# Designed miniproteins, single chains, continued (5): the designs that were tried, part 38

Each design is a single chain, and the fold is of that chain. pLDDT is the mean over its residues in the fold that is shown.

## One batch from the design tools (miniprotein)

Design m17389
Fold by ESMFold2-Fast:
Structure m17389 (fold): chain A 55 residues (1-55)
Amino acid sequence: MSERERRVARLVDEAGGVSAADLREIARRLGLSPGTVSRIVRRLEERGALVEYPA
């Protein structure tokens, strides 16, 4: 798992969810595009790292 993936995972935990609003805020805080954050979240979900958060 990359540094970027770990940072996204921590901010998802802090936000308590993966709604579109949560992903936009994470993108803003990390200086990434919302599309980039969405792709990272998808990869983390596929690995089971975010399975407990509703989208």
Scores: mean pLDDT 73

Design m17390
Fold by ESMFold2-Fast:
Structure m17390 (fold): chain A 89 residues (1-89)
Amino acid sequence: QYTESQSALLERVFEIVKAELPDTAEVTENANLEELGLDSQSAVNLKSRLKSEFGVEVPDDEAEKIKTVQAVFDYILSKVADIDAALAK
């Protein structure tokens, strides 16, 4: 089970991902983002938002492996030492 800080981070990741997808997309933690309509331009926008919101840069080789909200969350969690500080940005 997630801590309160991890749950808040996951909710923020959902907000960011949903902003880059069509309004008709039913976004779940394990849904494939490309199947939901995440194209190359939306993927670039997503990476830019992750950098601005959390200070996390996603290299192109890592971006190819990040296909779900869960994968985005796990990547941010692996790069952020303090979740509460990251959410305050």
Scores: mean pLDDT 75

Design m17391
Fold by ESMFold2-Fast:
Structure m17391 (fold): chain A 69 residues (1-69)
Amino acid sequence: MKLSKDEIIELQEYLKDYGFNFGAKIDGVYDEKFKKGFIEFAKAFNLVVGKDDGIINEEMWKKLKEFLN
């Protein structure tokens, strides 16, 4: 999936607001801290996570964008 840097930043800020950023900086990078935070966030909001933990697919990102707005 093509996830833009701006979309990652938007999600990182959302994760931070909900306490799921785990000290990661908001830099638009899909790193292990962001991945961990996203997994916990997705579980807390009953979102479907990909087969490989923390991989954001296009369908999941679309649902998340609808949730964020």
Scores: mean pLDDT 65

Design m17392
Fold by ESMFold2-Fast:
Structure m17392 (fold): chain A 76 residues (1-76)
Amino acid sequence: SAEELIAEAKKLLEKAKELIEEGKELIKQGKVLEGIGKILNGIGYAVEAILLAEKALKLDPNNEEAKALIEEAKKL
């Protein structure tokens, strides 16, 4: 369902935010390569979140939650 896709996309987006924040902190500590690795993984999760939210939007074109999720993920 659209709701199940949105729920999964939200989990992926939260993981994306966490990994990007962790990566930035690692870079600040001088662990540049480890930090970059975390950021790249976070970006991967954000892309998956967008794809799931877009699938939800195809099932329910008026779903404001899916639209908001895509916009939030694109800002990362």
Scores: mean pLDDT 89

Design m17393
Fold by ESMFold2-Fast:
Parts: sequence; C-alpha cells; structure tokens
Structure m17393 (fold): chain A 75 residues (1-75)
Amino acid sequence: MKSEEEIIEEAKELFKKGQELIKEGKYDEAIDLYQKALELLETLEKLSEEAKELELEISVNILHAAVNKVTAKNF
C-alpha cells in the first residue's frame, strides 16, 4: 500500500521521463509513460488539488504528443 504522496511522486517521475522522451522525438514511448502516470493517479480514491492538476497536465501532454507524432510523419 503506497501513500498518496508516494503515488504522486511516482507519477511525477514518470511524467518527467515522458518529457525527456518527447525531446528525443520518441512520442510513442512518451505517451506510454504518460498513460502509466495517469493510471497511477487514478488509483487514488480522493484526489488532492495537486493530484488533479497533475492528472490534467498529463492528459494535455498525451494529446500534444499524439498531435506531434502525426506531424512528424511528414506525409
């Protein structure tokens, strides 16, 4: 059993790694990490304001990564 604080910390670490992958153009791998971070936050029964803000930020970044992936195809 992990505390809410530990879950938020782990989600932040996954989000940070995803951001590094975006900088490398690895959009699929970044989206996978963002989804794992989001799923981790979804295990919380009650979201703090910090957790809600992080969940929203991750969700927006998933959309941005998906758009960038399509743009990078250059067809």
Scores: mean pLDDT 78

Design m17394
Fold by ESMFold2-Fast:
Structure m17394 (fold): chain A 95 residues (1-95)
Amino acid sequence: SAEQRARAAAEALRAAAERVYAETGDPEAKALADAIDAYLRGETTAEEVEALYAAMSAESKRALIDRVAEDMIEQGKKAGVPQEEIDRVREQAAA
Protein backbone atom coordinates (compact mmCIF):
# COMPACT_ATOMS: atom_id res chain seq x y z
CA SER A 1 0.00 0.00 0.00
CA ALA A 2 2.89 2.43 0.67
CA GLU A 3 4.25 1.75 -2.85
CA GLN A 4 0.74 2.14 -4.31
CA ARG A 5 0.30 5.48 -2.45
CA ALA A 6 3.71 6.71 -3.69
CA ARG A 7 2.81 5.74 -7.28
CA ALA A 8 -0.59 7.47 -7.00
CA ALA A 9 1.09 10.63 -5.65
CA ALA A 10 3.64 10.59 -8.50
CA GLU A 11 0.87 10.12 -11.09
CA ALA A 12 -1.12 13.01 -9.56
CA LEU A 13 1.95 15.29 -9.57
CA ARG A 14 2.74 14.35 -13.20
CA ALA A 15 -0.85 15.14 -14.25
CA ALA A 16 -0.67 18.52 -12.45
CA ALA A 17 2.68 19.36 -14.10
CA GLU A 18 1.31 18.37 -17.55
CA ARG A 19 -1.70 20.67 -17.02
CA VAL A 20 0.51 23.59 -15.92
CA TYR A 21 2.60 23.10 -19.07
CA ALA A 22 -0.52 22.88 -21.29
CA GLU A 23 -1.98 26.10 -19.79
CA THR A 24 1.22 28.21 -19.43
CA GLY A 25 3.94 26.71 -21.66
CA ASP A 26 6.26 26.59 -18.62
CA PRO A 27 9.30 24.48 -19.68
CA GLU A 28 10.10 23.66 -16.00
CA ALA A 29 6.64 22.09 -15.62
CA LYS A 30 7.23 20.01 -18.80
CA ALA A 31 10.67 18.89 -17.56
CA LEU A 32 9.17 17.82 -14.20
CA ALA A 33 6.28 15.96 -15.89
CA ASP A 34 8.77 14.14 -18.18
CA ALA A 35 11.00 13.26 -15.20
CA ILE A 36 8.07 11.86 -13.19
CA ASP A 37 6.95 9.85 -16.23
CA ALA A 38 10.50 8.41 -16.50
CA TYR A 39 10.44 7.62 -12.74
CA LEU A 40 7.11 5.78 -13.15
CA ARG A 41 8.70 3.73 -15.98
CA GLY A 42 11.75 2.89 -13.81
CA GLU A 43 14.06 5.04 -15.97
CA THR A 44 15.13 7.47 -13.21
CA THR A 45 15.22 7.80 -9.42
CA ALA A 46 13.00 9.66 -6.93
CA GLU A 47 16.11 11.63 -5.91
CA GLU A 48 16.56 12.94 -9.47
CA VAL A 49 12.89 14.02 -9.62
CA GLU A 50 13.22 15.72 -6.20
CA ALA A 51 16.37 17.56 -7.33
CA LEU A 52 14.58 18.82 -10.45
CA TYR A 53 11.60 20.03 -8.39
CA ALA A 54 13.98 21.76 -5.91
CA ALA A 55 15.65 23.61 -8.81
CA MET A 56 12.34 25.00 -10.15
CA SER A 57 11.59 28.73 -9.87
CA ALA A 58 9.31 29.95 -7.05
CA GLU A 59 6.65 30.90 -9.64
CA SER A 60 6.72 27.42 -11.25
CA LYS A 61 6.54 25.72 -7.82
CA ARG A 62 3.57 27.93 -6.83
CA ALA A 63 1.71 27.14 -10.08
CA LEU A 64 2.33 23.40 -9.55
CA ILE A 65 1.18 23.52 -5.89
CA ASP A 66 -1.97 25.45 -6.90
CA ARG A 67 -2.73 22.88 -9.64
CA VAL A 68 -2.22 19.92 -7.26
CA ALA A 69 -4.61 21.60 -4.78
CA GLU A 70 -7.22 22.18 -7.53
CA ASP A 71 -6.90 18.55 -8.74
CA MET A 72 -7.38 17.32 -5.14
CA ILE A 73 -10.46 19.56 -4.78
CA GLU A 74 -11.96 18.20 -8.02
CA GLN A 75 -11.34 14.59 -6.86
CA GLY A 76 -12.99 15.51 -3.54
CA LYS A 77 -16.06 16.90 -5.35
CA LYS A 78 -16.35 13.69 -7.41
CA ALA A 79 -16.10 11.67 -4.16
CA GLY A 80 -18.91 13.74 -2.56
CA VAL A 81 -16.81 15.78 -0.12
CA PRO A 82 -18.97 18.63 1.31
CA GLN A 83 -18.44 22.18 -0.01
CA GLU A 84 -17.39 23.36 3.49
CA GLU A 85 -14.42 20.93 3.46
CA ILE A 86 -13.47 22.03 -0.08
CA ASP A 87 -13.55 25.70 1.05
CA ARG A 88 -11.29 24.80 4.00
CA VAL A 89 -8.75 23.13 1.67
CA ARG A 90 -8.76 26.23 -0.59
CA GLU A 91 -8.15 28.47 2.46
CA GLN A 92 -5.25 26.26 3.65
CA ALA A 93 -3.69 26.17 0.15
CA ALA A 94 -3.91 29.99 -0.11
CA ALA A 95 -1.99 30.45 3.17
Scores: mean pLDDT 80

Design m17395
Fold by ESMFold2-Fast:
Structure m17395 (fold): chain A 86 residues (1-86)
Amino acid sequence: MAEEVRRLADELVNATSVEEQAKLAHELIKALGRLLETEDPETALRVIDEVMDRLVEAMKKASPEKQLVLGVALIAAAVYRAIARS
């Protein structure tokens, strides 16, 4: 699952169409939930932190519309990170 989460984050960052961005953000959020179910908490936290860093860097150069999509994915990642730390 860790590899799928990383792949989806990379695809989302590189997506150019709003439709593709929305689909990939949805798939990434689902994959983050599955990551918490399938991986140990330490591995899940490491992968989530990696994804959050990737999304933050992408937001710095993104259009306002893409920043909204990336922001939704980042909020979801932060929520899952909080759950993993509990």
Scores: mean pLDDT 84

Design m17397
Fold by ESMFold2-Fast:
Structure m17397 (fold): chain A 117 residues (1-117)
Amino acid sequence: MTLDEVFERLKEILEKLSVEEAKRVALTFIDHTISLLNDYLERTTDPELKEFLQKAIDKLNELREKVRQATSKEEILKIFDEIYKILKEAFSKLTPEQQEDFVASLERTVRALERHF
């Protein structure tokens, strides 16, 4: 699965859910993504990559709070568009091996969410 396909499938899940269920899915995805980016941040020695990963994590933490405050599915979907843009930028700075691992980890999260919702 590609990063684009991960976000397409997430949007399909979110569109079918209630606002409350969509928030739970969104928060679970954000938390798993932050955990993955923190793992790469701890393992990298590249100062430029560290800066980009830290900025991505900081923005995702802000978007997590926006999800908690969201009152509509349209708001949640707009937040996901922002997450997608942040992750595409961060992803472009990862090594090919890290990119493959990142997408595989997100695919597992999406498949788990699809099975519960």
Scores: mean pLDDT 84

Design m17398
Fold by ESMFold2-Fast:
Structure m17398 (fold): chain A 95 residues (1-95)
Amino acid sequence: ADDRVWLPVEATVVSADADGRVTLEGKIPLSDDLEPVAEADAVVFLETASGLSTVRGKARIAADGTFTLEVTAPDAAPGSLVGKKAIAWVEVRRK
């Protein structure tokens, strides 16, 4: 889509469960010409027990740019991921 913009942001792992569900949080600076997408696509470069993995998920972005995103990483070890930082590419839209 021509209005799609991908923004690189740092995200922090806040939870990981035994099913490989990983939740990350962060804040994205939105410029005046960009707006959040309600259920945005996200690509995360996440270090797991199997090494560096590229995983896809969904982000929810608030009006102030704070976001929560959820990805599935089957090789995630829950206790080893919480507090780690990852680079995420999060979808936003041009106004």
Scores: mean pLDDT 76

Design m17400
Fold by ESMFold2-Fast:
Structure m17400 (fold): chain A 65 residues (1-65)
Amino acid sequence: VLSEEQKQALLEYLELAKGLLSDEELREKVAELLLQLGFSEETAQAVRDAPDAEAAIAILREILA
């Protein structure tokens, strides 16, 4: 499980990335990060299937809570 510092840094990174990446690119980036952190492919697919970047970040936030 990520430390509180790592969770905060990741969420700050994704908020900045919303201004730099498309919704599709951001969803793929979040899904890739979840797989690298040892979460299931089902969890990563839920992020890819999110309707937009905000929904993908919301899924990640719930998982990290």
Scores: mean pLDDT 76

Design m17401
Fold by ESMFold2-Fast:
Structure m17401 (fold): chain A 61 residues (1-61)
Amino acid sequence: ARAAALEAQLAALREVEETLRRWLAEAERAGDEEAVAVYRAALAGVREGIAAVEAELAALA
């Protein structure tokens, strides 16, 4: 079903978000400003994706 596919996608995106949060924290501890900028941008994109999937799921309910 469409809802099941969207729920699976949401779970995958949240897993990516958690991984990126860990990498960002490590980059911040290391003082790697370039890595911090890259991971912050990637997190913003993942969060936009999560919001889009959540909106699709809400529209189906």
Scores: mean pLDDT 87

Design m17402
Fold by ESMFold2-Fast:
Structure m17402 (fold): chain A 64 residues (1-64)
Amino acid sequence: VTEEEVRRALESAERAIAENPSRTVLLAMHHELEELLEQMKEAGLPEELIERVEETIRRIRELL
């Protein structure tokens, strides 16, 4: 996984959240971001990006 892929995923998630997504979309995004987070930790990506993904996952969980 690359930093660019992570930033793209975050942008996509922010856009989706702003559109008041369905529960199905929220669950899919949650699963995808959790998998991405694990890959980021394995790859040793910057802590700032890891924190941003964790914050986005937390926001999605609050919406569920």
Scores: mean pLDDT 82

Design m17403
Fold by ESMFold2-Fast:
Structure m17403 (fold): chain A 61 residues (1-61)
Amino acid sequence: KEEEIKELAEKKSQLLAEIFQEAARVAKEQGPEAAEKKLEELLKEAEPELDEIEKKMKELK
């Protein structure tokens, strides 16, 4: 179960890293306020997958 939690945590981290990389690009080009809005949009789109990962992690802990 610890291995399963680690795999889920890594998947979540990878998804968040991709989102933050895109937001960082927007921050460099348009500034931090634009990056914040982009983060909100990307997190909204990823929320179902992130929620599934979180649910599985909670069930395993």
Scores: mean pLDDT 79

Design m17404
Fold by ESMFold2-Fast:
Structure m17404 (fold): chain A 72 residues (1-72)
Amino acid sequence: RIEELREEAEEHKRAAENARAQARKLLDEAAASTPEEADKLNAQADVLQSVADAHEAGAERLEREAEALERS
């Protein structure tokens, strides 16, 4: 159903935003950390950015599906 697909897309967008916010916090911590700890925090931030990218892709897929149903 179109409404359900859009609701799921919005959930994915919020999850992506949360992951981006957490990644930014880790990058800020890395800037204030030792080089060894900074490497670990940067790696964790990269993982969160990948999670955010996956959620954004999921949202786009659901939006395209909803649009296809509207056009039908």
Scores: mean pLDDT 85

Design m17405
Fold by ESMFold2-Fast:
Structure m17405 (fold): chain A 59 residues (1-59)
Amino acid sequence: NAEQIVKEALASEDRDEAVSIAATALLEAPEELRKKLLEELRKINSPMEKAIIDVVERA
């Protein structure tokens, strides 16, 4: 599911791949779940989480 995919992506050493996988999973997730996961990511002050949010918001 999207939550598990995002968590596994965040453990990746390849930042670009992690961002792509996590953003795709979020965009394919139901709107309610997407909102919850985005709120969790916004609480993390790091470049990778910000990149994921930017990709999802630009879509």
Scores: mean pLDDT 77

Design m17406
Fold by ESMFold2-Fast:
Structure m17406 (fold): chain A 75 residues (1-75)
Amino acid sequence: DLVDRLAEIARAPLLLELGIITEEEAAALRALLPALEAEYAALDPAERAALEARAREAEARLRAEVERLRAELAA
């Protein structure tokens, strides 16, 4: 699903910062962006609105995850 693939790419900078993935793995995920952007551009306005709502929810969850992980690393 497009949102899940975008969330995976969105997590890449954090995972790279934490040393969980390599720079090469992060670059491979970023290389998927042009195809996902083309897929997003092909959606109708209602599909984009629904996807953006899901993406905002996913982003909020990711921010909470980042805060939790940073707190654990700071302890």
Scores: mean pLDDT 74

Design m17407
Fold by ESMFold2-Fast:
Structure m17407 (fold): chain A 76 residues (1-76)
Amino acid sequence: SAEAEEHKKKGEEALAAGKYEEAGEHYEKAGELLEESDPAEAAEYYAKAAAAYLKAGDIKKALEYGQKAADLRLTL
């Protein structure tokens, strides 16, 4: 969707700017928006969110979204 593409782009821009928490939030939202239509791509964006949250020092969200990516991949 256009909304998912916007969040992907904003996540990439935030990551490039070193805004890791914002990058995680955008990648998280992209994953959520893609989960029903493209679960494989949703899992990729949850993994990107986990990596961004880890760089931000948000260990709780890094673990949460890393687990979501892993769980979703097990259903593929």
Scores: mean pLDDT 89

Design m17408
Fold by ESMFold2-Fast:
Structure m17408 (fold): chain A 70 residues (1-70)
Amino acid sequence: LSEEEKKKYLEEGEKYYKKGLEYFKQKKYEEAREYYLKAAEYYEKAGDKEKALEAEINAGMMDIIIAIEK
């Protein structure tokens, strides 16, 4: 992976992560979960394991909220 590709994947991960946060603020938990999972995927592609794990944890929190609301 080139430095340019890593930076691009980090930028995409950040965009999706921020979108996840925005949906979370709107209490749109299914949409927030989807975007957190996309963020995790791009952070993993970038090799940023810490940010990928944070995004996965946030997605998991959404799953818990969704399950409780059923």
Scores: mean pLDDT 86

Design m17409
Fold by ESMFold2-Fast:
Structure m17409 (fold): chain A 73 residues (1-73)
Amino acid sequence: MSAEELLEAAEELERKAEEYEKEAEELREKAEELEKKGKLEEAKELRLEAEILEGVAALLRGMAAFLRKLAAK
């Protein structure tokens, strides 16, 4: 694997992380809306889903950072 290939892979992981972060934000907004309507159980489920997506995004960003370190020579 070339350094260029590692950097491209890192960039792709960072883009996917941004997509998951955006989805998590939308889920949190929907959860807040449900809370205002008194649907607390549904809101909690969406918040848990958002938390999972945020965790996956953090993992992808960590992997991207690792690939960037491997590319730095």
Scores: mean pLDDT 86

Design m17410
Fold by ESMFold2-Fast:
Structure m17410 (fold): chain A 78 residues (1-78)
Amino acid sequence: EFSFEEIKEAAKKLKEYMENFLKENPDLPEEVKKLAEKVIEYAEKVLNSKTREEALKEWEKTLKAFKEFLEAYKKAKE
């Protein structure tokens, strides 16, 4: 089980990772870029959450978006 602070720290790290990934990979397909931006958006909602329940809900959306990003990125590299 993650604490409220641990959930926010994980979201912060994932957001920073995705921002750096987009900066380092400017030639990615538009679909992959949009999915990465969606991960950043949901992670930011985790950071702006006022309760652990809100943070957990937005973190679940962040992880789902990250999975969609990884699948799209894998297909783009085929």
Scores: mean pLDDT 85

Design m17411
Fold by ESMFold2-Fast:
Structure m17411 (fold): chain A 55 residues (1-55)
Amino acid sequence: MLSGGEAVEILNEAVKKGVSLEEIQKLARKAYKESNGDNVEALQKAAEEVLKKGL
C-alpha cells in the first residue's frame, strides 16, 4: 500500500496531466466509503485507482 505522501503526489500528478478535479473527487468519495471513513486509507485507494487507470 502507498504511503499518504506518495498517494498525494500521485493525485497531484494526475491533476497536472489533465484529470479533472470532479473525477478525482469521485474516486476519493468511492475510496472513502470503502475505507469506512479513514481519510489516509481513502487517499491510498484513490491513488491506486488512478494508477490502475493509467492516469
Scores: mean pLDDT 74

Design m17412
Fold by ESMFold2-Fast:
Structure m17412 (fold): chain A 72 residues (1-72)
Amino acid sequence: EELKKEGLELIKKGKELIEKGKKILEEAEKLAKDPDADPEEIRRKKLEGEVEIGLGEIHIGVGKRLLEKAER
């Protein structure tokens, strides 16, 4: 069934986006420990990581919704 396949693919893609966001946040945390790092660059990376995680959560939510509909 197409909806089940689409739901699983969205969940997979969402997990990949969350992992990318976590990596960006880890880079921002490493920069925050560097006294020579630009505070604006740290803020930008944190926002970028948060956006990627948010997009990943949306993809997972939509994917789970499609799986729910596939059973109906």
Scores: mean pLDDT 83

Design m17413
Fold by ESMFold2-Fast:
Structure m17413 (fold): chain A 96 residues (1-96)
Amino acid sequence: RGVELGRRGVEAGREGRAVEGGRLAAEGAAEADRVIAEGTREGAEEGVRAGELALEGGLAAVRSAESVEGVTAGVGGAIAGIGAVFQGGLLLGRKA
């Protein structure tokens, strides 16, 4: 699930596996977008949590990156995470 992928991305990024961390963060954000697309409040809440973890994982990858590929993967994961949080927040905001 998106939350689990995001957590794995954070761990990989913090351990210096920047490319893996960024890719896992991006995959977590993609799963977040999928659950948000279900249109349920529960899916939107889970998607926001997964997106927040993807953002954290992408940023951790950028901080630990020793290569351009690591920075690029981390930035991509972070941007994807922001997008998921934004989409889920919009869906939740429509009800409140």
Scores: mean pLDDT 75

Design m17414
Fold by ESMFold2-Fast:
Structure m17414 (fold): chain A 60 residues (1-60)
Amino acid sequence: SHLKEDALSNIDYLIKKAKDPEFIEKLRELKRRVDAAQTEEEVLQIMNEAAKIQKEMEKK
């Protein structure tokens, strides 16, 4: 679905911006979870987790 493609694109963008290997590993795990997701609800949950990681990446 377009939702999965949008989620993967967003996570790839965050990986490109990430400097901390811990955030990169968490984001890669989320990409694997998107690929495995069976429902749009699962994809939305993963996107929410990615948004939380993005907020943490913006902190000092």
Scores: mean pLDDT 83

Design m17415
Fold by ESMFold2-Fast:
Structure m17415 (fold): chain A 66 residues (1-66)
Amino acid sequence: SVVEELAREVVEEVSAEFPIPEEEREALLRRARETVEALLGLPVGLTPEQAKRLAIEIMRVDLRAA
């Protein structure tokens, strides 16, 4: 699934910048999947690469705010 592949890539990029405990990895992956899916569902018709880039930026903002 393209959503699953993109979500994995988002988590890998984010995990390189922020230390994520193993027990939180599944929750983070689920959040990344939901974010990518929501972005791909927008009427504007984002490409998979655009959705991945935006998801990474959203996740970075969320993690910095936490």
Scores: mean pLDDT 82

Design m17416
Fold by ESMFold2-Fast:
Structure m17416 (fold): chain A 71 residues (1-71)
Amino acid sequence: MREKVEELVRKMIQALRDGNLEEAEKLATEVAEITGADPELVLSMVRAAVRAGIDEEQAAKAIADLLLHES
C-alpha cells in the first residue's frame, strides 16, 4: 500500500513537471481513493513539494507517510 501510494505520487510529480495537469489530477484521484484523503489536498501537497524543489523520492515518501499515518 505505501509503495503504491509512493509510486502514484512519483508519477504525479513527473506529470506536474511535464505540465500534464490532466494526468496529475487522475493520479491525485487514485491516491485519494487509496488513502481516503481529498483529491484537492493530495494535488495541493504534491504541487507544494514540486514548487519547493524537494527530491522526488523524499517527497513521495513524506506525502505517503502523511496520508497513510494516523496518530
Scores: mean pLDDT 81

Design m17417
Fold by ESMFold2-Fast:
Structure m17417 (fold): chain A 60 residues (1-60)
Amino acid sequence: SPEELKKEAEKVKMLILLYKIVKETEGLVEDPEEYEATKERLDKLIEELKKKAEELEKKA
């Protein structure tokens, strides 16, 4: 239903916020070389989640 799709989009948006916090936190504790790899992985995941949220909102 449209309501279920909207709720799912909100959950995905919440997950994006959590991954952004993780990215900032890792930047404080990881070795700079290790952090670059982690940052690239997280940035890609965040981008994929943003696209998923947009798709869900379009269907709602």
Scores: mean pLDDT 79

Design m17418
Fold by ESMFold2-Fast:
Structure m17418 (fold): chain A 83 residues (1-83)
Amino acid sequence: MEEKRKKVVLAVGYEILAVGAELEKDYKEAGEAYEEAGKYYEETGDLEAAAKAYEKAAEMYKKAGDEEKAKEAKEKAEKLKKE
């Protein structure tokens, strides 16, 4: 499945970008990158990886002062953990 492989590569790529941004304390960019990683993991059915990515996105958005995006990312992570 070419499409699934492409999305897994994109998810991993966004995680690497997010870790880099987090190390630079660019928490807004880190949150956005973790959120994109979560979306691609969710699309490939890796719900555990997606939930972890969304949790990291919520942490980063909270550090960036974006309470609304942090809440949305946390809600996405909680839904995936229940399913």
Scores: mean pLDDT 84

Design m17419
Fold by ESMFold2-Fast:
Structure m17419 (fold): chain A 94 residues (1-94)
Amino acid sequence: APSTAQKVSEALHILLESVGRDDLEGGIERLLELFRTLSDEEQALVAEAAASLVRWLQSQGDHASAARAAEMLLRVLEAIGRLDLAARVRALYA
């Protein structure tokens, strides 16, 4: 099985590729599949890493990519019932 670090890297790659291709629905589907294989702790780590990526995109002036990545992440977290993580993500980039 992949390590936690590999799972985090995979999630970030799915986010960036999906934003770059403007394929939000495909990206959400792939992220949902990944998140459902994660432990609760791994889900929190991936959400934190993805939120950090959103903040980094904002810092680079790429507000459009940041908004799309944030929307994908929030939809995935809400779909898996991790409303705690969704609230935390919103707070980190508000």
Scores: mean pLDDT 84

Design m17420
Fold by ESMFold2-Fast:
Structure m17420 (fold): chain A 64 residues (1-64)
Amino acid sequence: GPAAPSDLERLGAAARALQEGIKAGKTVDEMAEAISALDGLDPETIRRMIEQGRADGAAVRAAR
């Protein structure tokens, strides 16, 4: 496939790390590096990612 820009790969990895970390029950402070890597994004987008991770984590915990 075509080579993805390094910045897009970094943003995608940081977004995935943030969502998985919050879903696993990590705090925003523990995810500070991933959030810092997303500093170029709209703050509302970052907030939605955190809220989605929390919702996914709550759903997984409710199923146990």
Scores: mean pLDDT 74

Design m17421
Fold by ESMFold2-Fast:
Structure m17421 (fold): chain A 94 residues (1-94)
Amino acid sequence: MVVRATVTTAAAVTPEEAGHTAVTRVRLVTPERVIDLPEVTVRRTMTAGESLTLTVTVEVEGAEPGDVVEGELYNEATGELLSVGEAVGEAVER
């Protein structure tokens, strides 16, 4: 079964983070395991005073409806976690 989820992450950019790259990390969380989804990584340059919003839509084969997709937004240069978002996977029509 294919499930679809849309995850939104948002963070305010500080002056110290200006010019750094914000990167998304997306994972499928099931009751049994966590699966990284590196193919949906999004990168954006951070601008001071910006309200940065990144939305990622994923479709995962072999997942079940009700599985959670988690998105992390982090500063690539520092490794600092800026924001987290999550969405519940829904069945896609076959």
Scores: mean pLDDT 76

Design m17422
Fold by ESMFold2-Fast:
Structure m17422 (fold): chain A 55 residues (1-55)
Amino acid sequence: GPAAFAKDMTPEEKAYALEKGRAELAKAVAAGTLSEELAQRLLDHEERLLKEGKD
């Protein structure tokens, strides 16, 4: 499940997931679906969730 993946994710896998998310958010911004400011907020929150998922 998602929680198990978060606990077992390496720092490299977390970095990859975050960068992939950022790339997808950047494409959404370029398409006009999402603001750049909101995309940055979502990415910041995603990083925090991945970090806290270690507990």
Scores: mean pLDDT 70

Design m17423
Fold by ESMFold2-Fast:
Structure m17423 (fold): chain A 114 residues (1-114)
Amino acid sequence: MEELKEVIKELIDKMTPEQLGALLDEFAPEAFEAIRTKDKEKAQSVLEKLRKAIEQLAGKDLTEKFLEVARRATPEEIEAAMDEVAKETGNPEKASAVGVLLQLARDLLEVLEE
């Protein structure tokens, strides 16, 4: 939980609302389709593009932490962390956007598992 909250806070600090919105607009439709169809090749492609986009905005180390917490967290833990970070930062829009990106990354990683 605390590591998840810290990752969300660091991503909020490094990205503008416009950058977070652009990531969601670009990746959510492709991610949703890959998740819905359980298309492993598409899920891998979308996840690699998302990784690269986040690396450009937030750096490599934070991107690796993002993917690690996305892989290990439950949907409920991500939602709880978003709510807590929104309260602590006073920025519910950014917290929600990062949380949605975490949920999408989590679901894409789950599609890639056997």
Scores: mean pLDDT 84

Design m17424
Fold by ESMFold2-Fast:
Structure m17424 (fold): chain A 74 residues (1-74)
Amino acid sequence: SKEEAAEDLRRALLTSRNIAAVAGVLASYIAKNAKEVFDLAERALKSTDPAERERLAEEIARYVKENVELNPFV
């Protein structure tokens, strides 16, 4: 579901320091607009402010929930 995809992505962004791991989660869930979500994820991972990183992760999760179609095979 979109809710599950958004939560998994938010968790990956907060716990991962590896963009490849985040890209793997994105590829498994998102059929369209994966590049936009990936670009936002890169910004979150590069942030040195923990509060900003958390806000970006939340914004990305919301974007996925509202604007992205899920991969029908996951």
Scores: mean pLDDT 65

Design m17425
Fold by ESMFold2-Fast:
Structure m17425 (fold): chain A 92 residues (1-92)
Amino acid sequence: MKEEEAQRIKAEIERALATDPNPKAREVLRQALVAMDRATPNIAVAIGRIALEQARAYREGKEVEAIVTNKDGSPTLTDDSEIEIEIRPVPP
């Protein structure tokens, strides 16, 4: 399931990268593809979801940052981790 989810997200990012007019969004998506290729499926899903949200924010003229933690509150990410992602606006 997670491996198939990671592949679907990767395909969505590649499509967005080909069509996105925003240079910051394209850079975030490009970096995400590289990071996802080196990550386990669980971590790759998190990376891809964050990148898509950041790209969307850039298209809206906003900036966001992502805070990624384990569901248990641990900052260390592993292949077996259940990941929580918080997207928040960058303060001015």
Scores: mean pLDDT 72

